# Ledger of designs, part 83: designed miniproteins, single chains

Each design is a single chain, and the fold is of that chain. pLDDT is the mean over its residues in the fold that is shown.

## One batch from the design tools (miniprotein)

Design m3048
Fold by ESMFold2-Fast:
Structure m3048 (fold): chain A 67 residues (1-67)
Amino acid sequence: DPASDAAIAFANDLKEELLARGVPEEVASRLATRALKLINDGMSPEEARRQAVEEAERILAERKAAA
């Protein structure tokens, strides 16, 4: 299934990007799964990635402020 294969590849690439940014594995997996669901609901991969990155940056900023 080309659409499912592309979506899985996107989610894996996004998870790796978030991990490289310092996002914990649990959070990166959650955000990648959310992005995949948004794509299945009709959101573009570009917009889903943008939302996941923005949420990751928010989480990292909150953790920095709380420390």
Scores: mean pLDDT 81

Design m3049
Fold by ESMFold2-Fast:
Structure m3049 (fold): chain A 93 residues (1-93)
Amino acid sequence: MEERRRAAEEVIRSLEKGLEFAKKQGNDELAEKYEKALEIVRRWLAEGREKSPLDLLMEASKEAGDKLTYDIAETFRAMLEAIDRIEEERKKK
């Protein structure tokens, strides 16, 4: 199975829920973070090429030149790595 793609799809679902929550609460700062994060992850999935998720997130951060996007990319790196480790453990059982 495509563990990395599945992990990214789970992240997208979580971000969409967070974005809806932030918008309902009127937290524009948090909503912007979720929107930028969704753009990065969507671009990663759409390209479907030889790039690792981490490489694509770093490239997107550089292209945006925006501190907000950079912070989100760093957070996603840690989250995707943690999800990958959990999925690997589940395969062994």
Scores: mean pLDDT 59

Design m3050
Fold by ESMFold2-Fast:
Structure m3050 (fold): chain A 75 residues (1-75)
Amino acid sequence: APPSLAPGALSPLEVGVLRVLVRNHPKPLTASQIAEELGVSQSSVTRSLNRLAERGLVERVPLSRTTTGYRLPDV
């Protein structure tokens, strides 16, 4: 685990998103499914997923033309 509590650390929502993905790994989940699990808006989850993807903590998995899934990246 990183030894730092820097300002770039995960928000509470980002931590919640990662916990949902860990529980379901290796299965990809949609932003809608994650939002339902956490009781938050899909838009908030989508923003958190984008931040996590920028940090390399999640990957985008295309499930269909209109649906993107998210999961933990391969090690």
Scores: mean pLDDT 77

Design m3051
Fold by ESMFold2-Fast:
Structure m3051 (fold): chain A 116 residues (1-116)
Amino acid sequence: SALEEARRALVDGAEKAAEYAKNGDIPKAVQALMDGLAEAYRILGRPEHAERLRKAGEESAKNNDFGPLVRAASEVARELGDDRLAEMVGLALQTIEAAKNGDEEAVRAAIERLRA
């Protein structure tokens, strides 16, 4: 299903982003998360929201700050009113926060929940 394909895109993006974040490479971590989020929204037939996330991700990478991407991801999920998609996006964001804090157990837990 489209939702399962979108979930796989988010898992791939979150895993790559967590690896880069753990190594302190914030611009690459932002790029990986942005790519996963944008692809998930594209798969779900939301190309305009995917583009908005890509622009926010580029701003985040330029500023070495996840803030713009996190705000855009939360806003887009809220606007669509899809609780399941919002939960998936929230788990991807939690994975990145845990990775930045060196919490390997929290990273694993968030990824496992995202795969379910």
Scores: mean pLDDT 81

Design m3052
Fold by ESMFold2-Fast:
Structure m3052 (fold): chain A 75 residues (1-75)
Amino acid sequence: MEKKLEAEILYSLALMIYSVAEIALKNGKATPEDLEEAIERLERIAEEVEPLDPELAKKIREMAEELRKKLEELE
């Protein structure tokens, strides 16, 4: 069950990235560059997760899309 464990590890990493970005936003400390980096990292993780677990990949892409909306508000 290596694929399942790999998907879970990658999803956990995505959750950490998303959580850090959300905390930074709530503190008013997030820059547009910070959000752009978080979005890029989440999209990369989603690409890696897609062949392992498409449902988790979709959740990661939803996180990236939410941060993208926040990025537009900061511009």
Scores: mean pLDDT 83

Design m3054
Fold by ESMFold2-Fast:
Structure m3054 (fold): chain A 80 residues (1-80)
Amino acid sequence: SKEELKKKAKEILEEERKKIEEMKEYSLEETKKVYEEIKERIKKALEEIAPHLSDEELEEFQLEALKILSEGEKVLKEKE
């Protein structure tokens, strides 16, 4: 169902947020690799759910994803 897809996407975003926190413990090279994987998984999750959402619902997921990705960018910059 649409509701199950939304729940799954939200769970994926939450798991990726946890991985961003874990990146703080990694080397710069490992952080870069893990962050690329995180970006790809978030992109795929949004692509999968986008056709099933209204514009407003999609914007909410996109905003959450951008927030998670900005946190990851900050971790990367702090390790440079």
Scores: mean pLDDT 85

Design m3055
Fold by ESMFold2-Fast:
Structure m3055 (fold): chain A 76 residues (1-76)
Amino acid sequence: SLLEEVRRLIKEAKKAIEEGDLAKAEELARRLEELGVPLASALVRSAIRIYEITGDKKKAVELLEEATELVEKLLS
């Protein structure tokens, strides 16, 4: 389903951010946009920006997790 694919891509983006691979996280944001879920793409890019500004991977991932719950509600 679209929801399961979105969940998978967001989970991969969280892992990429935790590993400091922001290029991978940006690639995953583009894939979310291509799936027609621009909100999920924007949320991944927001997490990348938070990490770039603060240097705090945990904060970026936690904010993306909260945002994921919102996306799941909108797609269900």
Scores: mean pLDDT 82

Design m3056
Fold by ESMFold2-Fast:
Structure m3056 (fold): chain A 64 residues (1-64)
Amino acid sequence: DMENNELASEAGKLMYEHYADLPKEERQKLAIKTANKALDKDIEKQKKMIEYLKEGKVEEALKI
């Protein structure tokens, strides 16, 4: 689903930007891991994950 792919991409991007002080390679690995985790969830859970990531609540986002 296109919306599912877009939400997962957004979650990965937010994770990449959250860890701006890390080396690019580590940020990319975290972004990919986060996007893949989001893809395993339904759309409502993905939206909740993105909301937590926007608030900087990384641990809460990854618990969903």
Scores: mean pLDDT 79

Design m3057
Fold by ESMFold2-Fast:
Formats: sequence, C-alpha cells, structure tokens
Structure m3057 (fold): chain A 54 residues (1-54)
Amino acid sequence: ARELAEELATKSFSEVIAELKARGLDEMTANKIAALLRQGRVDEAARLLEEAGL
C-alpha cells in the first residue's frame, strides 16, 4: 500500500486515476486517492489503498 502510494505520487493526477481504475477501484475512490497524493498526503492515500485491498 505505502510503496504503491509513493510510486503513484510520481505520476500525474490523470495517470493515477487511470491506473487505479485499471486495478479495479471505482472512479470516486480513485479520484479521492489521486487528490490526496496531489496534496502530499501519501500516508492517507496509502491507507485508502490498503482498505481497497491494494
């Protein structure tokens, strides 16, 4: 989860959403994680990824 969040933090907002949707996340959850990463809130993004089973 944390390692994936750190990797996704290097990508653009659109790329993060596309990758998370490809991994089976719904658009709302993907957007929320992408927004957290854009804000530098990597720990909170990692927590949501873990809750989603990633």
Scores: mean pLDDT 82

Design m3058
Fold by ESMFold2-Fast:
Structure m3058 (fold): chain A 60 residues (1-60)
Amino acid sequence: DLDILDKASQEAVEKYKEEIDAGTARARTAPDDDARLAVLTPVHQKVIKETKKIIEELEK
């Protein structure tokens, strides 16, 4: 369900908003693309993991 995915994604982003903002700021000062990915990948993985968890909760 796209509606469930959208809602879960929004909640996951809100939960990790501070980490996303901090990660984005760090990525902007990174010297190259590999360094940017190294900073952003962990934050992105946290958001994906939380999104999956919220989807599981909403499918009850």
Scores: mean pLDDT 78

Design m3059
Fold by ESMFold2-Fast:
Structure m3059 (fold): chain A 69 residues (1-69)
Amino acid sequence: SEKLKEALQKIIEGLKNNDESVIREGARLLGEVLGLDPEEIYKRLMEARKNGETELVIDALEDALKLLE
């Protein structure tokens, strides 16, 4: 789905730029696509960032994008 790709790309962009508003928008789009709570997605992304796991999350999302090609 193009919307799923857009959601993952926005989360990656926000995480790389440390931009909380872009991370939240990506989480909103991902929640819409998957039927999940966007605030729970955002919370988990922010928790990963706080724990120094940002690069692991980016790698996982980039791998997911490759599977959607």
Scores: mean pLDDT 87

Design m3060
Fold by ESMFold2-Fast:
Structure m3060 (fold): chain A 56 residues (1-56)
Amino acid sequence: EREERRAAGEAYVARLRANPDDPRYQLAKEIADKLIEIGDRIEEALKAGKKPPPIE
């Protein structure tokens, strides 16, 4: 059951990769990239002992 759900998810992701021009795939990628960038900025601010920037 769990394996079947994971396989379905992997198939869906593979399908989206095959169609990089799909606007849903592009939007999801942009959101993920932005979240990673924000996380990196917060981590660097904390390492420097400064207040992290606001989350967007």
Scores: mean pLDDT 68

Design m3061
Fold by ESMFold2-Fast:
Structure m3061 (fold): chain A 78 residues (1-78)
Amino acid sequence: MSSELARRVYRGLVELGVEPPLAARIAGRVAEGFKKGPDEALRAAEEEVERLVKEGKISEELGRRIIDVVRRAVEEVT
């Protein structure tokens, strides 16, 4: 389940144009959060996205798209 979620998130993020190492990092954090529950998976994504936006590595708009991908992936595996 967690590995399937990580793969879905990773693929969705790469399709959005997220750099593969960054997509893998986000997918891994989401999968680890999911072990504690769907809400924790989404929170992990939100925290990482907020950090990346503050560091100027991604735009606010891309951050929202990433959260949408994660929410959809979590819903599909629950």
Scores: mean pLDDT 83

Design m3062
Fold by ESMFold2-Fast:
Structure m3062 (fold): chain A 78 residues (1-78)
Amino acid sequence: MRPSDEELEAAVHAIRGAVLSVIGDEAEKQGNKDEAIKYYKEAAEHFERASRLASPEDRGRYQAFADELKKKAEELEK
């Protein structure tokens, strides 16, 4: 079975989101809040894009990751 072009694009965005999320976590651990906020927001945008392009099965999972990353960024902005 060949994945659709949209499913492949969703997977690429999900991978980018995951990498940016890890970079954000490292920035937060180092006390660099501004950098952590930046990467969490960028990661969330990638997971939102992945959610829009993904199969119905994966959409909820990617949207949940996006929402969690947005919440982390908002908590650091306080």
Scores: mean pLDDT 85

Design m3063
Fold by ESMFold2-Fast:
Structure m3063 (fold): chain A 62 residues (1-62)
Amino acid sequence: GPRLEEAARELRRREDEVIRRLNLGEISADEAQALGAELVREVERRYGVSREELREAILKEQ
């Protein structure tokens, strides 16, 4: 539904930013991993969606 699609787009946008910062050497791999885990939990809480639903939504956009 629209809420899950919005949640998946928000997560992907924010994860892309973390990857960009990692690739530029602005953060470490350990920091990127921690930030990624926190982003998933934040999006789950904010949108009321599960990690599994987010994974399925992201995969369906490929």
Scores: mean pLDDT 80

Design m3064
Fold by ESMFold2-Fast:
Structure m3064 (fold): chain A 58 residues (1-58)
Amino acid sequence: MALLRALRDYTAKSEDELSLKKGDVAELLEVLDDEWVRVRKDGKVGKVPVKYVELEIV
C-alpha cells in the first residue's frame, strides 16, 4: 500500500482538491501528472500538489 505524508499544511483551492495538515498521512490512489496526485484521507478523496507530500510506505 502506498502512503504519502504531508510535509506542510495545504489548503484546498477548488472542490477537487483536498486540504492537508503537516504530518497527515494519506493513501496514494493515483498519480495524475508531475504536479498532482490523487489521495484519500478520512474517507475523502481529492488531489494535492506533489511538492507538499512525500512517499511513506509504512
Scores: mean pLDDT 81

Design m3065
Fold by ESMFold2-Fast:
Structure m3065 (fold): chain A 77 residues (1-77)
Amino acid sequence: SIEELEKKIEELEKRIKELEEEIEELRKEYEEAKKKNLPASKYAGIALRLVGLEVEKELLERKLEKLKKELEELKSK
């Protein structure tokens, strides 16, 4: 139903916001690592984690787009 889609959209928007906050914190850590010339293993680890979170965010954003399209289609009937 429309109400169920709206709830799922709200939940996804919340999760995306949480991921954005985590990405911001990791970006700060990554920049600090660059400035401090940290060991390559630690530097690479931060970079890989950042990429992982960005991929998760992209996947959730795609799900959000699909749900929003479904909601629009249901409302336009």
Scores: mean pLDDT 82

Design m3066
Fold by ESMFold2-Fast:
Structure m3066 (fold): chain A 108 residues (1-108)
Amino acid sequence: AMAERRARQLAALERIRKEVDLGPRGEEWYQALLDGDEEAIRRYQIEADVWLAFAEIVRWLVEKSGDEEWGFDILVKILSTLLGIKPEDIRKLLNSFEEALAFIEALA
């Protein structure tokens, strides 16, 4: 379970790293996953879990409003904050609300 979670998180971060510069937070998280730095992994995990909970609230609001463009904009800001990457670079990799949500779920 823990090994599978880390493999999923590592794969998600590698997807970004291949196409754009992974921000300082994302690079630290990526390196922590490679090195098995349990303290750093736990720190990012707590933050990712908090942002996933917020993303689930955004999902509920999108379901009620039908505003997927607004929802996508909010999820891009979440990923930008979590990884320390510019929103414009996140938008190069992710093109829909569902794709951004799936990515946040992969990081959590």
Scores: mean pLDDT 83

Design m3067
Fold by ESMFold2-Fast:
Structure m3067 (fold): chain A 71 residues (1-71)
Amino acid sequence: DEIKEKLDKVLEKVKTLDIPDKEKLIELIKKAKKEGKSIEELQEEALREFLEELGLEESLKELEEGLEKKK
């Protein structure tokens, strides 16, 4: 649920940005949320690369910290 909430915040931020491949990134986040994928799997799907390029590094850190607390 916490990861799902963090993904929702990231998704909402991405929707407000006018960036290339925004739809692809949104679909990736929605798919991860629906399937309950781990951050490791999201990183393998290049989600982290997109978020870093967009300057959403803080959102990535929050997502990773949330996952680390659960482990």
Scores: mean pLDDT 61

Design m3068
Fold by ESMFold2-Fast:
Structure m3068 (fold): chain A 80 residues (1-80)
Amino acid sequence: SETEALKAEFASLSPEEQAAARAYLVELLRTAVEWLREGKLSPEQAELLLRAADIAVALFPDDAEIRELAAEARELVAAR
């Protein structure tokens, strides 16, 4: 699957690169949550962001912050 391919690519990165990717994904998810609350995303943009959230959770399965942000994004999209 696309997710499995991305996991393999991520596993090939250095710890520093993985940490940078984590920081970027957290910023992206926080921005997405804010924009979803404001109703600023199209349905297509919301779907892409939920896909990004799923990938972030798959790459960082033990990261509570990423899981919480992803869950909030999913709840906001479901409530639209």
Scores: mean pLDDT 81

Design m3069
Fold by ESMFold2-Fast:
Structure m3069 (fold): chain A 59 residues (1-59)
Amino acid sequence: SALAEAEARGLAHQPVVRAANELIELLEAGAPLEEIRRLGRERGLSDAVLDSIVETARR
């Protein structure tokens, strides 16, 4: 996944990884998927990262 690739490259401190983790927490707290996708795009996350966020929060 895009998140696993970022971690493998030592990019865990990057804003994209932090934003992804924050969105996972919001989604688990009951935020709607449409809001998560909007916030992710505003923060510069790719669709691949957004899909990874949804899969992580649902499993």
Scores: mean pLDDT 71

Design m3070
Fold by ESMFold2-Fast:
Structure m3070 (fold): chain A 68 residues (1-68)
Amino acid sequence: SAEEEFERLVEEIKRLTEEAKEALAAGDYEKYQELDKKIREKINEAMRLLTEVMPPEEALARLVEALK
């Protein structure tokens, strides 16, 4: 379902964000940039799913709340 796909994307974004924080703390800027790109791609996928059923501003608010 779209809800299950959204939850999966949120979990992946959270995991990648923790990996990105670790890379940044280690001074591995190349790995950080690669992870940042992957995070942006997953955010775009999540926003695409949400904007099929709600306005972009509501979709962004929902995604931000889910990532807390």
Scores: mean pLDDT 88

Design m3071
Fold by ESMFold2-Fast:
Structure m3071 (fold): chain A 120 residues (1-120)
Amino acid sequence: EPLLQRAREAVSTLVEELRKAGDRAIKAMEEGDVEQFKKAGEDVVTVLRRLASAARGIAETLPPELGEKARRFADVLRQAADEVEKAIKLAETNPQEAGKRLRDAVDRAIEAAEEFIAAL
């Protein structure tokens, strides 16, 4: 497999894991299950940080322009992870806002991933 194809496959796999964890968190919040929301949210944080690390690693192997895109993608993922951690802390006091912030962070991360994959 070419290096770029391996990068696309690795990012796509983690995006699928992100979608599944995000969907599980939103479903838990809709059902009023704060504990499951927190667990799924922690999984979202883990996947976002793995994606950020993968994007940083890929950046070192890419031409400068694509490497800059990979670093910007990694920064978006780190910001999304921080937002999800804040949403988890908010879950007991304001569950509706917690769910919205997690959904918005996941959606931004997925959009950034799709743009990055399209650039490869």
Scores: mean pLDDT 86

Design m3072
Fold by ESMFold2-Fast:
Structure m3072 (fold): chain A 69 residues (1-69)
Amino acid sequence: SSAETRARTEELLEEIQRLAVRLYLEGKLSLEEMQQIGKELKAIEELLKTDPEKALERAEELKRRLLSI
């Protein structure tokens, strides 16, 4: 359901934000990279309003990218 997809995506965005902060504090992300991640998170939040499935896909891709650091 769209409500379930939305809730799952919102949880994932919170997880990504915590992961990005942790990587930044560990010196694994630059300030510029953190700013770019912030822009991507905002874009996913906007996409969640019109296309929850695509928002979930983009959030999963961003998480995979951060986990590879």
Scores: mean pLDDT 89

Design m3073
Fold by ESMFold2-Fast:
Structure m3073 (fold): chain A 60 residues (1-60)
Amino acid sequence: AEEAKEIGRELADAAIEAASKLTGGKVSEEQREEARRAAEEFAEEDIEGAKEGLESFKSA
């Protein structure tokens, strides 16, 4: 569903930003593509879990 893809993309972006802050910006394009793919697949399998993950990043 389109909603799952949107949540997956937001989750990937949040995870990439968190990793970038922890590594001082040392997140490769390959790692970003991997994160987006994994987050989209995760959101399609468990959209509620993906939403909870996104909320966790927002509240951290």
Scores: mean pLDDT 75

Design m3074
Fold by ESMFold2-Fast:
Structure m3074 (fold): chain A 60 residues (1-60)
Amino acid sequence: MTPETQRRVELSKPATAAATKTLEKLEKEDPPKNDEQFLRHVEAATEAARKALQQQRQQS
């Protein structure tokens, strides 16, 4: 693996973790009844990932 790929994977880890945690929480608390609701959960997970990346950027 190239050093650049390794850095990019590490940069994405907080975002991936935030997205996964958000999806798991939504699936447990409000399971999607159809594909449209699932896409809304994906949008929420994407927003959580974006916030995690923003927070990491501020701490570096």
Scores: mean pLDDT 75

Design m3075
Fold by ESMFold2-Fast:
Structure m3075 (fold): chain A 61 residues (1-61)
Amino acid sequence: DGLERVKRVAKKMGVELTDEQLEKDPEELQKLIGEAGKAKPLEDSIAAGREAAREIAAELE
């Protein structure tokens, strides 16, 4: 069942996977899951958003 979830996450991120790749390159799949499955605290997400907003504001001036 985890394998099906991996395929779903990878597809959502625009990665094409075959069953062969799933068995041969588990590390790449784990990276995709790790990024999509990050359980960051809300505060981290807010801080990242503020940094992005400040960068955009500085560029627009």
Scores: mean pLDDT 56

Design m3076
Fold by ESMFold2-Fast:
Structure m3076 (fold): chain A 99 residues (1-99)
Amino acid sequence: HMDEELIEKARELLKQGKYEEAVELFKKVPDDIPEAHLLLGYAYLQLGKYEEAVEAFRKAIELDPNLPEAYFNLGIALLKLGRYDEAKEYIEKAKELSK
């Protein structure tokens, strides 16, 4: 079941640049919420934890394959890891889904 209060608190922490505290709150949210994994991935991306960001964005896509933001940010994380061919494919998928 979705815990909206934890997600809202984590979003506020992201807005304040408190990425590590946001990660801790998102880990308390049920595992089946695509938006929580998207925001968790974003927090890892901002912390420079690119491998963890990739895992979180992949989980978001697994739960909801129609999240263009998850594909786009997965591409950015892959670019940071030097995985350019994979990054290009995911960015192109994000662009297609945004139509």
Scores: mean pLDDT 84

Design m3077
Fold by ESMFold2-Fast:
Structure m3077 (fold): chain A 58 residues (1-58)
Amino acid sequence: SVEEILEALREELKRSFELKLKALEKQGIKLSEEELEKLRKEYEKEVEEFLKKVEEKL
């Protein structure tokens, strides 16, 4: 279903973001709690906008 495809993509993109954060930690880049919250919220907005465009093509 469309919903199953969109949810699978959402989960994959969330995992990608967490891997990016882990890569920053490994390089010793320290983000504050406030910076992490802002990045997470911005990424969530980008993901939902992307998924809306994907839904239009399904």
Scores: mean pLDDT 85

Design m3078
Fold by ESMFold2-Fast:
Structure m3078 (fold): chain A 66 residues (1-66)
Amino acid sequence: EILDSLSDAVKRLAERVERMLREGASREELERALELLEGMAEVLKEDEENKKVLEELAERVREALE
């Protein structure tokens, strides 16, 4: 069902990463989040919309890491 769909996984990951950015996660936590975002974006090569969401979040995480 939709809870186990790829789109739901992307949404849950996005919500977690946005929360980490708002609450001030550590550099190590942001680096792990970036790795997950990049890995999932590679899996979604054929899903441009979800891939773009993950890539935009990865860019925000990179900016936070500087």
Scores: mean pLDDT 75

Design m3079
Fold by ESMFold2-Fast:
Structure m3079 (fold): chain A 59 residues (1-59)
Amino acid sequence: GKKSALAGAEAAKAGDSAAAAVGGYEAFRQTGNPDAKKGAEAGAAGDSEKAAEYNLKAA
């Protein structure tokens, strides 16, 4: 879980919201962490700032 959340946060910081969504969804699937789900949803919506914030909280 932590590895996928960190990868999602780094992708979001680079502006890759699609990769950030994938990282957040993998983290959520592995851990059930609601912050990972929020990071995935933000990434899917193209909100890289929110995707980075929530994926980092899930890490």
Scores: mean pLDDT 83

Design m3080
Fold by ESMFold2-Fast:
Structure m3080 (fold): chain A 83 residues (1-83)
Amino acid sequence: SSQQVQQLQQQVQQLTQQASQAVQDDDYESTRRLLQQLNQTLQQLQSLDQEKYQQVLSSIPSSVSTSIASALIRGIGDELDRE
């Protein structure tokens, strides 16, 4: 629904800001946790609205988007600490 899509978009924005801050602070524990949550939220958004998912992906900072891409290649939650 449109309401659910809007809520997910807002959650992605909040998680992206928090993840960007954690990366700047060299907080690897928080960065990993936030990237896991961000990826889960993005997957939910993609299942509901592919176009909004693409728009949101393009708005994510390169530092965060690269980390998400790496996590998707090597498994969600393992990329940052475990490979």
Scores: mean pLDDT 72

Design m3081
Fold by ESMFold2-Fast:
Formats: structure tokens, sequence, C-alpha cells
Structure m3081 (fold): chain A 82 residues (1-82)
């Protein structure tokens, strides 16, 4: 149903956001001056997707069931939204 699709989308965006943020932060550790804008851009994109994913997961929580609900609750606890 719509709630399950919303939960899946929220989880997908959240995980993508986490990966991009970690990638950006890793690049910042060894970045030359020329690479700093790219590393910062990846980190900011990651933060944005992580926030959007968490908010979608929160909206989906009332309709999420089983393993999907467990994943949504894990995300919300990690973000301090539960």
Amino acid sequence: GPGEELAKRGIELYERGKKLLEEGLELLKTASKEDIPRAVGLALLGIGLRIEGALLAKKALPEAEGELREKVEEILKEEGLL
C-alpha cells in the first residue's frame, strides 16, 4: 500500500544520504584545496537526503508493518524522532 511504498522510499533516501555524507567526510580527510568544494557538496547532499528520508519514514510509521516498521523505527531512533 501507499504507506509501505513511502516507508521504502524514506529508507532508500536515508541510506543514500548516509553514504554520501560518509563519502564527503572521508574525502575531506585527504582533500586538496581543489577537491574541498566537491567533498563539501557531497556531504551537504548527504545531509539533505538523510533529513528527507527520515521525514518520509516518520510519515510512513503509522502504516509500516513487520521488518519495514522495524527499519523505520531504527531510523527515527537514530535521528531522535522517536
Scores: mean pLDDT 88

Design m3082
Fold by ESMFold2-Fast:
Structure m3082 (fold): chain A 57 residues (1-57)
Amino acid sequence: SEYEELKEELRAELRELGVSEEKIQQYLDAFDTRHEKFGYSVEELRAWRDQVLENVR
């Protein structure tokens, strides 16, 4: 699914940027919460991912 692909891309990109495993897990938990509880679309999840990556760069 596009959701699973975005999640794995986020994990991989955060690792490449040197983010700690603890912080990666926190971001992935936030990603899951946005999908499962807040009903974020794939497009909204992609936008959120881009904001996270911009913030950690």
Scores: mean pLDDT 85

Design m3083
Fold by ESMFold2-Fast:
Structure m3083 (fold): chain A 85 residues (1-85)
Amino acid sequence: SLEEFKRQVAATLRRLVERLRAQGLITDEEYEKILALVDSLPTMSKEEFIEKLREIIEILRKSGHPAADDVIATLEMIIEEIEKL
């Protein structure tokens, strides 16, 4: 279901962002902003969920770290799959 998918995406993103912070690849400020968005993901409509994923992508792109590129690509694929629902 979309609700299960949203929960799985939120959990995956939380783990990835915690790893990026632990490796020093994002700032504490970027980490806090992304976590706030991730924590709200499971309670959102389809349209709101896509918009918040795009906000997370923008934060990661602005970080400029190569390790963020794989996360960004994964998020873009997730948006494409949600748009088909």
Scores: mean pLDDT 79

Design m3084
Fold by ESMFold2-Fast:
Structure m3084 (fold): chain A 59 residues (1-59)
Amino acid sequence: LREELERAVEPLSEELKKKAIELAEQGDLVSLDKLLNENNVPTPLKMAILDVAGRIQFS
């Protein structure tokens, strides 16, 4: 799951990757969704990142 998350965030800038991974590990999906929206991340990529992050939280 963490490896899938790292792959999902790969198209993002280095600063956004770090912050997205941190929020996903904390299970803060609301803040993660806001971060991705504020950075204009395309919907398919945003959905993929949120899906993996949600699986980490509930696994």
Scores: mean pLDDT 79

Design m3085
Fold by ESMFold2-Fast:
Structure m3085 (fold): chain A 82 residues (1-82)
Amino acid sequence: DEEEKKVLEEAVEELAKLAKKEGLDEEEAREKAKEYLEKLLESKDLKLKGEFLKLLAEELKEINPELAKKLEEIAEKLLEEA
């Protein structure tokens, strides 16, 4: 789903911003986060995907609550299918 891809791209950007705030390279952090999430999404383990996205939503909840809510909704959907 294109909507799901957009939510994940927004999560990558928030992770990159967090890394920059900690003094890390924003572009390197963005690349690593993107690669990790792409590999996770290709996995057939729906439970692993759902649990990971739920954890990511909790981490981003204080920083971007709207994005965290969207990630939680995707996670719940994956966990229900598992």
Scores: mean pLDDT 77

